# Designed miniproteins, single chains: the designs that were tried, part 85

Each design is a single chain, and the fold is of that chain. pLDDT is the mean over its residues in the fold that is shown.

## One batch from the design tools (miniprotein)

Design m3142
Fold by ESMFold2-Fast:
Structure m3142 (fold): chain A 68 residues (1-68)
Amino acid sequence: MEEVEKKVEELIKRASELSDEELQKEMNEIAALAREAGLSREEIAALLRRIQRKVEEIKGRHIPLVLE
């Protein structure tokens, strides 16, 4: 879980500099780490939606990310 939290913080700090493709890649890595940490599908989905909202806030636009 702590590795997931660190990765999320790093993504948020870099969000303004990342392309949509790079954001998708980082989100996929976070999802994989969360799954390995034992989070449920529902918990992972909630985490990814929270990250997406924060990134959209930073970039000031909707980011078309696949969260499945």
Scores: mean pLDDT 79

Design m3143
Fold by ESMFold2-Fast:
Structure m3143 (fold): chain A 55 residues (1-55)
Amino acid sequence: MPPEVELSPEVAEVTREVAERLREIGDALHAGLEEGRALGLSGEEQLALAGKRLP
């Protein structure tokens, strides 16, 4: 991979931590949407259910 961006070790570590946090939020949102879908809810109801599951 070409080094298009120069990151200091500190910045790279913080970026990784932020990415992990966003992944956790995304996983929780996805789980809520999937549960709503399985229940046959509308898109609006699926989003409402997913929102209740966010950390």
Scores: mean pLDDT 72

Design m3144
Fold by ESMFold2-Fast:
Structure m3144 (fold): chain A 62 residues (1-62)
Amino acid sequence: MEEFREKAFEMALKMGLDEEEARELAEEAARVYEELLARGVKPGIAETAALMYMLARIVERE
């Protein structure tokens, strides 16, 4: 879980979000990741889906 949070946070920062926004979105993506794992989705697919969710949230913000 920590590895995923760090990965999502770094990705958000590289996309131009500030530290506060990046942390919020990384936590939101981590929650999605955990929910998918709880539903039996394979870790690799769950990670991709959670990161895509975060990307969609970033795009919606402009």
Scores: mean pLDDT 81

Design m3145
Fold by ESMFold2-Fast:
Structure m3145 (fold): chain A 77 residues (1-77)
Amino acid sequence: SQQQIVQIIDQLRDDLIRQGGSSSTISLTDQGRTAASNGDRDSFGTISGQLITQSSQEGLSRIVNRSISQIGRIISS
């Protein structure tokens, strides 16, 4: 459900802040939350790709990939 996806993104945001994620990475997470809340799958896909790329430069790609993988399972159900 969209509510479960939003909850996963909110948890990801908290985890990224704790791990010292940049303002740009947090901003992309907020954009992803907006896309998910609106059911905008195309924007969510694009933002997720950008978030993975940007977070990898910060050593945070594992946290991001884990959350996106969980969301992908919910969407595919």
Scores: mean pLDDT 83

Design m3146
Fold by ESMFold2-Fast:
Structure m3146 (fold): chain A 62 residues (1-62)
Amino acid sequence: SMKLEKLKDAIREKYGKSISEATVEEILEVAKELGISPTEAALLLLRSKLVSDEKVAELLLQ
């Protein structure tokens, strides 16, 4: 997914870490900057298996 690649790249550029290492807050901040909703970000990460189910659940609760 092009949106997932943009999210991964932005996390790397802004925080110097992989998306799997990013906090929920860091993912939300970058998603907002990219115009990606918390729900869309959560669905992209759920489908890719790049983050824990706990982080996906926290994104969906926003």
Scores: mean pLDDT 84

Design m3147
Fold by ESMFold2-Fast:
Structure m3147 (fold): chain A 97 residues (1-97)
Amino acid sequence: MEEQFELDVELGVLAIRAAVLKVTLENLKKKSKNPEIQKEIDELLRFIDEKVYPLLAKADEAIRAGNVEEARRYLEQARKTLDEVEKKANEIDEKFK
């Protein structure tokens, strides 16, 4: 099975998504100029750093150890977490359009 290769690709995709989302949030923070919105964005940025990146690191460790099922679980958690942060970022963007 090519499953480890698929997991490596998924890890890379999620890492890129996290990086792009951080740039998007930083740009929204510059655009908002509202202290409450800036605080909400800072909380989302911290959530990526404290929740998403550790899950990606654990997934990488599991992939390198050959623990495919554990890697898949961490990647799924990271994806769901990124989806939630992305939804909140979109809600913030709509608030000042």
Scores: mean pLDDT 84

Design m3148
Fold by ESMFold2-Fast:
Structure m3148 (fold): chain A 55 residues (1-55)
Amino acid sequence: MSKEELEKLVKENVPYKGPLSEGLKALNDLKAKGILSDEEYKEAYKIMMELRDKA
């Protein structure tokens, strides 16, 4: 998955504007469903944190 596709996935599927626990739960659910690999999960976490800092 490209960084652009991963950022879109986070914006559409992760409640990054809410509590950190809810964002982490969404990322863990995506990994458990096989949508994110271990490396994509790490990158998605970084993207989520960057979006939280800008919000």
Scores: mean pLDDT 81

Design m3149
Fold by ESMFold2-Fast:
Structure m3149 (fold): chain A 100 residues (1-100)
Amino acid sequence: SKAEELYNKGLEYFKQGNYEKAAKLYQEALDLYIEEKGPYSEEVARIEYNLGLVYEKLGKLGQALLAYLSAYFGFVDAGKGGSKEAREAFDKYLELSKKL
């Protein structure tokens, strides 16, 4: 899908350290995945988690905090609240909340 293509391009920029480009591509992929699968899909939650990582790298800590929290609730709503991914999202939210 176009969403998957944009997400993979974002991952490439993240690996290269171009976090600003990665954030833009992840946001575009997020918008398309919401159109394709709805806002409560596991794919949406994964992109929100990766947006959190990117916003941390950019020093946008408030945006990172919100992205991690959104990812956590997205995994819960997808029936994955007990998953490693949900735990990692919540742990990132908790760790970052202590630094603000």
Scores: mean pLDDT 86

Design m3150
Fold by ESMFold2-Fast:
Structure m3150 (fold): chain A 71 residues (1-71)
Amino acid sequence: LSEEKLKEIAEEALKRAEEAIKTSKAPEEVKKEWRERLEEARKLDPEEARKTAIEVEIELGIIDIKETILG
């Protein structure tokens, strides 16, 4: 993959994570932490940004499942 293509993939991953955060059932405090992590990741290499976006989506999914089942 070229640097240009890798940056494109990272940007798409970050956008997806941001949309997921917006619609998540997580508390605002947790959402703020995720948004801060994504902003920090944007300053890093595209591959690190992509990894961070995926990690946030995983954490978000776990919390949303818990909130749906337990309240």
Scores: mean pLDDT 76

Design m3152
Fold by ESMFold2-Fast:
Structure m3152 (fold): chain A 67 residues (1-67)
Amino acid sequence: SHMELEEKRKKAEELFKEGKELFEEGNYEEALEKFNEAALLYEEAGDLMSAAEAAVYAIKAAVELRI
């Protein structure tokens, strides 16, 4: 990865916000992708609590898709 730790956190925050906006719009497939990307970047940044939160939102999106 070419991203620095701070850049990974900022990107994860952006993706998590985008995911929540997509989820509120009913775009669950795109929301799931954003939440999974956010969770991975938070984990890489060492922010395990935020990674867990993003993972919970990914599960919520997956439930809406009946996956």
Scores: mean pLDDT 87

Design m3153
Fold by ESMFold2-Fast:
Structure m3153 (fold): chain A 67 residues (1-67)
Amino acid sequence: SALEKARAIIESYKDIKDPKKKLEEIVNALVEGQIPNLVITSLMSEIAKVTGLPVSEVGKAIAKARA
């Protein structure tokens, strides 16, 4: 499923120590992997927890990656 693929992508970048780089790599990989936007937005809180960044910063990164 798209959700399982999205979670696998998030897991593959867990070893990146820089929170901003980790967020950028995850978001770019989700967009390049053609994960539906609805699935990406449903995972915003999970991405925020994994990166340690606010959900607002996650949302901005998603918008930028989809531009």
Scores: mean pLDDT 84

Design m3154
Fold by ESMFold2-Fast:
Structure m3154 (fold): chain A 65 residues (1-65)
Amino acid sequence: SGEELARRLCVREAGLSEEDAELVIRLVKENPDWSVEELGERVSEETGIPLETAVRAAACARALL
């Protein structure tokens, strides 16, 4: 599924934990009207990962979902 691929890419390419990757996918699915920058800000706030990494992960997940 697109979710499984997005989760794998967040872990492998962005270096996120599986738990953080799951949060990214959930936020992307629940907030279709948010920009990738806004999603990244929220992910960074919730997980503590760097904003640049969070934005990249959100962009990748949105492209696959």
Scores: mean pLDDT 81

Design m3155
Fold by ESMFold2-Fast:
Structure m3155 (fold): chain A 74 residues (1-74)
Amino acid sequence: SFEERVEELMEEGLERMLEAWRESGGDRAAVQAEAMRTAERLQKLLDENPEADETKVWAGFQRMMGEFEERVRE
């Protein structure tokens, strides 16, 4: 479903951001690149699903970004 695909993209995005942070030794640019790739994939999915709740999707993206910040704080 659309909701399952959104959840998949956000979970993958968070994992990629955490890996980029760990592997780069804290390079924010590397993390931002992964966040942008996730945003691009979410936007494409939204473009393909015009009845989707964009506000809910982007709220989820913000939660993903917040979870990343919590994880890197320990």
Scores: mean pLDDT 86

Design m3156
Fold by ESMFold2-Fast:
Structure m3156 (fold): chain A 55 residues (1-55)
Amino acid sequence: SMELREKIRELVLEEAGLTVEYMLLLLQNSPKVDEVLEEIEKLSEELKKLLEELK
């Protein structure tokens, strides 16, 4: 469905943004790096579930 495709697109863009944030936090030696990594992992699991719906 179009709604499912748009949701996947939105999650991909969110993951891209978090990836940039993660890179910046790594350069700053921020204690928040692990928290952002956990959010990226959570989004990856959501994307995996949505991809299974397309099959």
Scores: mean pLDDT 83

Design m3157
Fold by ESMFold2-Fast:
Structure m3157 (fold): chain A 88 residues (1-88)
Amino acid sequence: MKEELLAEARELYERAVELARRAEEAEREGDLARALRLLAEALRLSIEAARLVAEAAGDEEIKEKTEKAAKEAEELARELERRAEELE
């Protein structure tokens, strides 16, 4: 079970990295709205990956710290999506 959580986290993180790369490319092409949406999606995948890693670790202190960081990152993802809407 813990190994499965870590495998899922790795897959989510790899997807997040690819989305961030695509966001950089969209920004270079002048599509800022797309870039912000891709960054928000990458951030959400990174949050989910971090939660799975914290669960696999089984450490309450790590879980609490991860949930606080996840909450802040979710707020940032929502702000990025809002800014993308303003650019359209």
Scores: mean pLDDT 85

Design m3158
Fold by ESMFold2-Fast:
Structure m3158 (fold): chain A 66 residues (1-66)
Amino acid sequence: KTEKLEEAAKNAKKGFDAWRAGDYETAIEYFKKAIELFKEAGAPQLTIDNLEEVRKRLEEKAKAAA
């Protein structure tokens, strides 16, 4: 269970790194994976909600550009 939290944190970090690089598509994929792993690990709902909000905002930006 602890390893799932570590994997989730690594994926979230990669998502933020991609977001800072302007790669919204890659950031969205990493955040989706991080959210799944945090849910599996039983992370606090606030942590999950915060990442879901970031993912949703990035998806809206990507769709608005198309």
Scores: mean pLDDT 80

Design m3159
Fold by ESMFold2-Fast:
Structure m3159 (fold): chain A 70 residues (1-70)
Amino acid sequence: LWELVEKATEALRQGQIALANGDYETAAKYFKEAADYFEKAASQSTGLFREQLTKAANELKKKADELEKK
């Protein structure tokens, strides 16, 4: 579980760096990767933690989709 959250956080960090540099395509790819890891972590979780991970994954997917349309 924690390893999935760590991988999600690493991907999120890389996505944020790409976004700051104006690389929307790379940012979208990393945000999608982070969302996938958060979804996998959520499937192994319960209660409020699962809700938080699911929300994070959904928000990152929406951000990635918006960036791909730019």
Scores: mean pLDDT 80

Design m3160
Fold by ESMFold2-Fast:
Structure m3160 (fold): chain A 58 residues (1-58)
Amino acid sequence: SELERRAQELEDFIRRLRADADRAIATLPPEEAEELRRQVDAVVRQLEEEVRRLREQA
């Protein structure tokens, strides 16, 4: 249950991170917006892999 709880916390964090990133991206020029989006997507992918790992061990 601790691993499942940690996975849920990470999923909630990813959701907030995407929302925060979308707001920031909306304020940036297209080139900067694309770069930030790529960086956020890379971070989210790593966090989603961690969520998957935690759920597999739960």
Scores: mean pLDDT 85

Design m3162
Fold by ESMFold2-Fast:
Structure m3162 (fold): chain A 96 residues (1-96)
Amino acid sequence: AAAARAVAEETRRAREQVRSVAEDSIEDAPGVAIAQLRRISELARERLSPEIAEEVEKMAEEGIQRVRELASDPRRAAEAGLAQLDRISEFLEAQE
């Protein structure tokens, strides 16, 4: 639906921000990835049905946990965050 597509577009913008930060300042990228995953989870809670929002929240929490577990390797942490943002956008695009 239109709301799910709008959140998917926000998620792609979030991914691009994380990618850009990773290229310019890899040490800051994990923190930005966590912040963006939290932001997308909040947008889903505000704009989407409870069922879809709950799934996005679970995916965001999984991504945040993975980024934190890899925090000693900022590149791997950033890649994990980017991968989870990709999964969230793909999930949302499937919500027609």
Scores: mean pLDDT 88

Design m3163
Fold by ESMFold2-Fast:
Structure m3163 (fold): chain A 87 residues (1-87)
Amino acid sequence: EEEEVYRRALEAATEPARKAANEYKDQLSDDEIEEVTQEAAEIAARLAVRYGKRRGLSPEETAQFARDLAPPIARWLALARIIDKEA
């Protein structure tokens, strides 16, 4: 049950995370964009599942929350990588 909810949330988060990471394609390599995408999607899915479990959200509602969380997380991670790279 929890594993399936996480899988759905991760799938829902992946493309929104990738689109947000690609906003930084001129500053990050393709490998860095994919790493940001995967990390952001995993963070969004874990947060959405945790919040959904506490709030009694359906799997569909949990996946939607993961989709909504992924872009800002990906942008933050991309910016952090850019700052680190310039350091």
Scores: mean pLDDT 86

Design m3164
Fold by ESMFold2-Fast:
Structure m3164 (fold): chain A 62 residues (1-62)
Amino acid sequence: SEEEKKYLEELLKKAEEHREELNLSEAEIKHWRELLKKLESDDPVLKALEKTLKLGLESIGV
């Protein structure tokens, strides 16, 4: 859904703000944004990305 994609976009914004703490490259963030545009919200890849971003942000206290 649009709401699920918006939620994932907000997680990506937080990951971008904390990119260095998460040991993520700018290219990785850009790649994930492109996946979000191309794939449906229920795609297993986007579901895996959501779990990964949530875990990463939680691990750094965000």
Scores: mean pLDDT 81

Design m3165
Fold by ESMFold2-Fast:
Structure m3165 (fold): chain A 61 residues (1-61)
Amino acid sequence: SMEEKILAEVEKAAREAGLSEEEIKKLLEQIRKIFSDKSLSVEEKENRVLALLLQALDRNA
């Protein structure tokens, strides 16, 4: 699914950025919560996931 692909890409990017396994797990949990939030549109979910990924990359850049 698209969700599984996004989670896999985020996990890879977070590992490349040097995040710990605990931080990666928390990041993936945050993304799953975003995907489960029915108050958000698909576009809003995608934007929030992208923002989390960019924050993870910037923190360890």
Scores: mean pLDDT 77

Design m3166
Fold by ESMFold2-Fast:
Structure m3166 (fold): chain A 72 residues (1-72)
Amino acid sequence: SEEQAVRLNNMGVALSNRGEYDLAIASYKKALELKPDFAEAHYNLGNALKNIGRYDEAIAEYDEALRLNPNF
């Protein structure tokens, strides 16, 4: 559901703020399973991937976020 996707995105943000990037990535990916067009979750996933050095994957997620919302 959209509510579950939003909660998982928010959980990912909280985990990222604590430096728990692997857990944050899992939460963002679960949010995107429920809502694939969730631009904010793609952007947040990109940030978490960048923080652990997965740059090519981060770029792909940023590109998807910008495709869904060009104002990012």
Scores: mean pLDDT 91

Design m3167
Fold by ESMFold2-Fast:
Structure m3167 (fold): chain A 63 residues (1-63)
Amino acid sequence: SERVERLEAFIRQLYYDYGYSPEETARAARLAARALGLDEEQLKEAIERALDKETAEEVIKAI
């Protein structure tokens, strides 16, 4: 969905451009997902699409 793609882009910006930790990224992504009306599975999809496998697993564990 377009909202998942928007969340994906936001997560990439937080982690790669702003240098957020996995924990900071998880908190911000959760709040953004809620604002966009996305569920937990869509949030996990956005994280997995935005980040490399290792980093995505770390962020998902911090949710």
Scores: mean pLDDT 89

Design m3168
Fold by ESMFold2-Fast:
Structure m3168 (fold): chain A 71 residues (1-71)
Amino acid sequence: SAREEALKLAAEASKLYEEGRYEEAIELLRKAAEADPSWRALALAAIGYIYREMGKEELAEEYLAEARALA
């Protein structure tokens, strides 16, 4: 199902994040949102927090604001 696909992608993204592979984690989170649109707000928030961890504050604020608007 779309939900199972999104959960699998999110779990893989979490592992990549723990490994410091931030860009790859972001790509999988984007795919999770595409697989199940109900994940979009959560995925955008997660991407925003990863950009913050990378020191990309402007991008982080943009993604977090979009996530808040969808929630």
Scores: mean pLDDT 84

Design m3169
Fold by ESMFold2-Fast:
Structure m3169 (fold): chain A 78 residues (1-78)
Amino acid sequence: MDRKAMLRGVGYTLRAIGAELDGDREEAARAYEEAGKAYEAAGDTELAVKYYRKAAELYRDIDPERAAELEAKAEELE
């Protein structure tokens, strides 16, 4: 596992949680997307899928095309 990529994923996950607590749905979606990318780079496909789907859920009302792309990415990684 790429430790640096894994730590980056954890950092983005914490940022996303903070954004959700603040009600900043757009920032939360972006942070979860970056977390998914970091976990994918780390080789942790389970966490990558989890956070890509979480980002997609938040993007549905903001950017439905981006939401669909992230859902497809998550399905591909399963």
Scores: mean pLDDT 84

Design m3170
Fold by ESMFold2-Fast:
Structure m3170 (fold): chain A 64 residues (1-64)
Amino acid sequence: GILEEIRALLLRYLSEEETNAVIDKLRTKSEAQQREILGFLRRVEATHSREEAARLVRILAESL
């Protein structure tokens, strides 16, 4: 599902603990919001270096 796709992506940049915290917050959001977040994360990976993607993913996690 959408959350499983997000979790797999986040584990490339975040710890297991950080990833679980983000997924728990995302469970409270609508499916449309979850899809928008997945799309954002995929664009970040496609358009940024690994180091830049890691920073942006952490900022997103802290903003949730």
Scores: mean pLDDT 88

Design m3171
Fold by ESMFold2-Fast:
Structure m3171 (fold): chain A 105 residues (1-105)
Amino acid sequence: AARAVEELPEEEQRAMADALISATEGLVTDARRHADPETVRAVERAAEELRRTVERLVEQGRLAEAVEYGIEMLNRISAALAAGDTAALEEIAREARERLEELEA
């Protein structure tokens, strides 16, 4: 997908990044309706760290990377939420935070 995303106009790549951020908000909404409070907090942390990392990649002009990373992490959050795996959600949040720190270095 990365090569195909890189071939898209920048406006489309930005729209895809925005759509991925909106999708993380949808996961938080679903978690709040169906999951335990601890799982909800873990999803909220993972979604926030993913949003920050995607936004930082967009700011750096790394649009294809923002989209590819966003898709990968959104799928991982969705799978962990479906499994009720709070530990996996915390690990996802940690990895996203580490990625953000590397981008700010």
Scores: mean pLDDT 83

Design m3172
Fold by ESMFold2-Fast:
Structure m3172 (fold): chain A 58 residues (1-58)
Amino acid sequence: MKVLLPDGSYVEVDENKLILEPLTEDEAKLLGIESGKRVVGFKEPVEGVRIGDYIIEK
C-alpha cells in the first residue's frame, strides 16, 4: 500500500507490518481525501514510515 509522508512523497509498504486506524471524516477532509488510515504503530519496523503517517486508499 502507499503511505503519504510529511514531505508529500509516497512510499510503498506491506500493510501487514503496520498497525492502522481509520481516519476521522474531519481528518480525511483536511487532507483532501475521501478515506484513509493513519499509522498508530508497527508490528515490524518499516523503513521510511513513522507513527502518524497517512495511508491513502485508491
Scores: mean pLDDT 72

Design m3173
Fold by ESMFold2-Fast:
Structure m3173 (fold): chain A 71 residues (1-71)
Amino acid sequence: MEERKRLEEKVKKFREKLKELSEKVNKNPDEESAKLSEEFAKNTKPEEVRALSADSQGWALGVDPLEVLRR
């Protein structure tokens, strides 16, 4: 269960960071999204990348990203 708890904490921080980046993306979306993708691609586990991707869709679609991690 530690994997889920660690991911929840990362998702919360990542979601907050995404909201902050959304404001900057209004100015330069390509640059900000590229930096974010590169940073997380190299430092994040595949499972976490999938869950974070679901989270970015979740805050827009209202889906629980942790359901994706139930595997």
Scores: mean pLDDT 56

Design m3174
Fold by ESMFold2-Fast:
Structure m3174 (fold): chain A 63 residues (1-63)
Amino acid sequence: MEELTEEERRVRLVAIQNALADYPDASLEELAKRLGVTPEEAQRLLEEYEKEIADHPEELLID
């Protein structure tokens, strides 16, 4: 999808959250491999995840 829907974006943020929970000290390359994306995309998702957790941390931590 060229543009992510709100639901798809949330799914990807949950995926990065789960990857961080399983591999908290993982590099961006390792996170990218787990997510099936490029390291650049994983970095973008991580940045978005950090912003979302600042806005609503409790909700994003629910799997």
Scores: mean pLDDT 70

Design m3175
Fold by ESMFold2-Fast:
Structure m3175 (fold): chain A 73 residues (1-73)
Amino acid sequence: MELEKEVLEAVGEAQERVRAALEAGDIEAAIEAVRELIEKLKELKEKAEGELKEKIEELIATLEEDLAILEAL
């Protein structure tokens, strides 16, 4: 449960940072928050197995798409 908790905490922190940055019009800060989350999730993915690993992989893919959208702004 520790690894799953770390994933949820990392996602929650990043979501708050992205929301605050976008509300302030700071696209670069939003991009940085997403990049940091992707790096953290890739690290956690190496320790994960089974369904949790699959969910982390799906989340990384979604975040990479979100990052591409933010970088295009």
Scores: mean pLDDT 83

Design m3176
Fold by ESMFold2-Fast:
Structure m3176 (fold): chain A 56 residues (1-56)
Amino acid sequence: SEERQRLLDEASGRHNELHTQLQQAVAAGDEAKAAEVSQQILDLNRETQERLARID
């Protein structure tokens, strides 16, 4: 569906941004930032699954 595709496209964009931030934090040795971004990725995955589950 168009709604499903829109949510997936939005999620993909945000995932790409967060993964880039995670790689940068790891490369910099910023453990606190890496942990924060990792949690944001987990939260985004959960939110995406919940939103998709509400679509027919």
Scores: mean pLDDT 85

Design m3177
Fold by ESMFold2-Fast:
Structure m3177 (fold): chain A 94 residues (1-94)
Amino acid sequence: TAAIVADIVAALSAAGYSVTVTSVSATDIGSLTLITITATVTTPAGNSGTVTIAVVVENGKIVATAAADPAATLSAADLKTINDILTALKDAAN
C-alpha cells in the first residue's frame, strides 16, 4: 500500500501536480486489494481540489485505477489528465 501510494504521488508530481495525501484505506477482497486514497491536488495552473483515487491491486500488481472529483472543483480536462497519468502508471507496472 505505502509503495503504491508513493508511486502515485511521484507520478503526479513528475507531471507538475502537487499532492497532499489526507487519507489512505486498504480493503482485501479475495485476491484483490482495493486502495482508496483521498488527496488535495493542485494542478500546474494552480487550481486545487480534493480527489479520491481508487486503485485495484491483484497479485501485487495494479490492475485498475480511477480518480474522481466528487465536488467538481477541478476541470474535466484536469481530472482526465490525472486519470491518464494513473493509467500510464498501471500500464508501466504490468
Scores: mean pLDDT 79

Design m3178
Fold by ESMFold2-Fast:
Structure m3178 (fold): chain A 66 residues (1-66)
Amino acid sequence: SGTVVARGLNAIGATAAALLAIGEGGEVEVDTGSPTVVVARGLDREAAQRVAQIALDHGGTAEIEL
């Protein structure tokens, strides 16, 4: 299963990434420090790519580990 680490997100981007990951059956941890970091685990390849893309769309960065 894949892991996505998304960094540099605002509250809207963090919420969007977290909700998408949960909807894909993943586990999510959100660090609400500055900047916000979202770690999503238990994703397949396609779900990991979608979570990474939503993070990028919100101006963050994303790392995928499969």
Scores: mean pLDDT 82

Design m3179
Fold by ESMFold2-Fast:
Structure m3179 (fold): chain A 82 residues (1-82)
Amino acid sequence: MPSKEVLELEAELALEKMRVAIAKLMLERGKPVDLEELEETARRARELARRARELGDEALAREAEEVVREAERLIEEAKARE
């Protein structure tokens, strides 16, 4: 198994998790969030889930799918504030 590819996916997923966490904090503080960036985060996380499955890492794929769900929830919450 190409361990380098798995490590790269883990690093990319960690960045997307951080972006979601920051967006959630911003919404909690009543600050605006970039909807386009959240939509891109959801798209990137979906691609990471697909790539993780191609490498046989179902646990990483599930984590990426959780990031997608969180990003989608935050998008809905941010839109409700418009």
Scores: mean pLDDT 83

Design m3180
Fold by ESMFold2-Fast:
Structure m3180 (fold): chain A 50 residues (1-50)
Amino acid sequence: SEKRNKLLEELAKLLGTSVEDVRKALEEVGKEEGKSLDELLEELEKLLES
């Protein structure tokens, strides 16, 4: 979704890296937690909207 793309861009900017690097890092975390990338992005989106 558009919101998820913007979240990835903001995380990349904050970390001083690329959107691709952020996606890979989140996918690695998701594998460890048994969650998909989409599930992690949903959780992050909700945290930022809180």
Scores: mean pLDDT 76

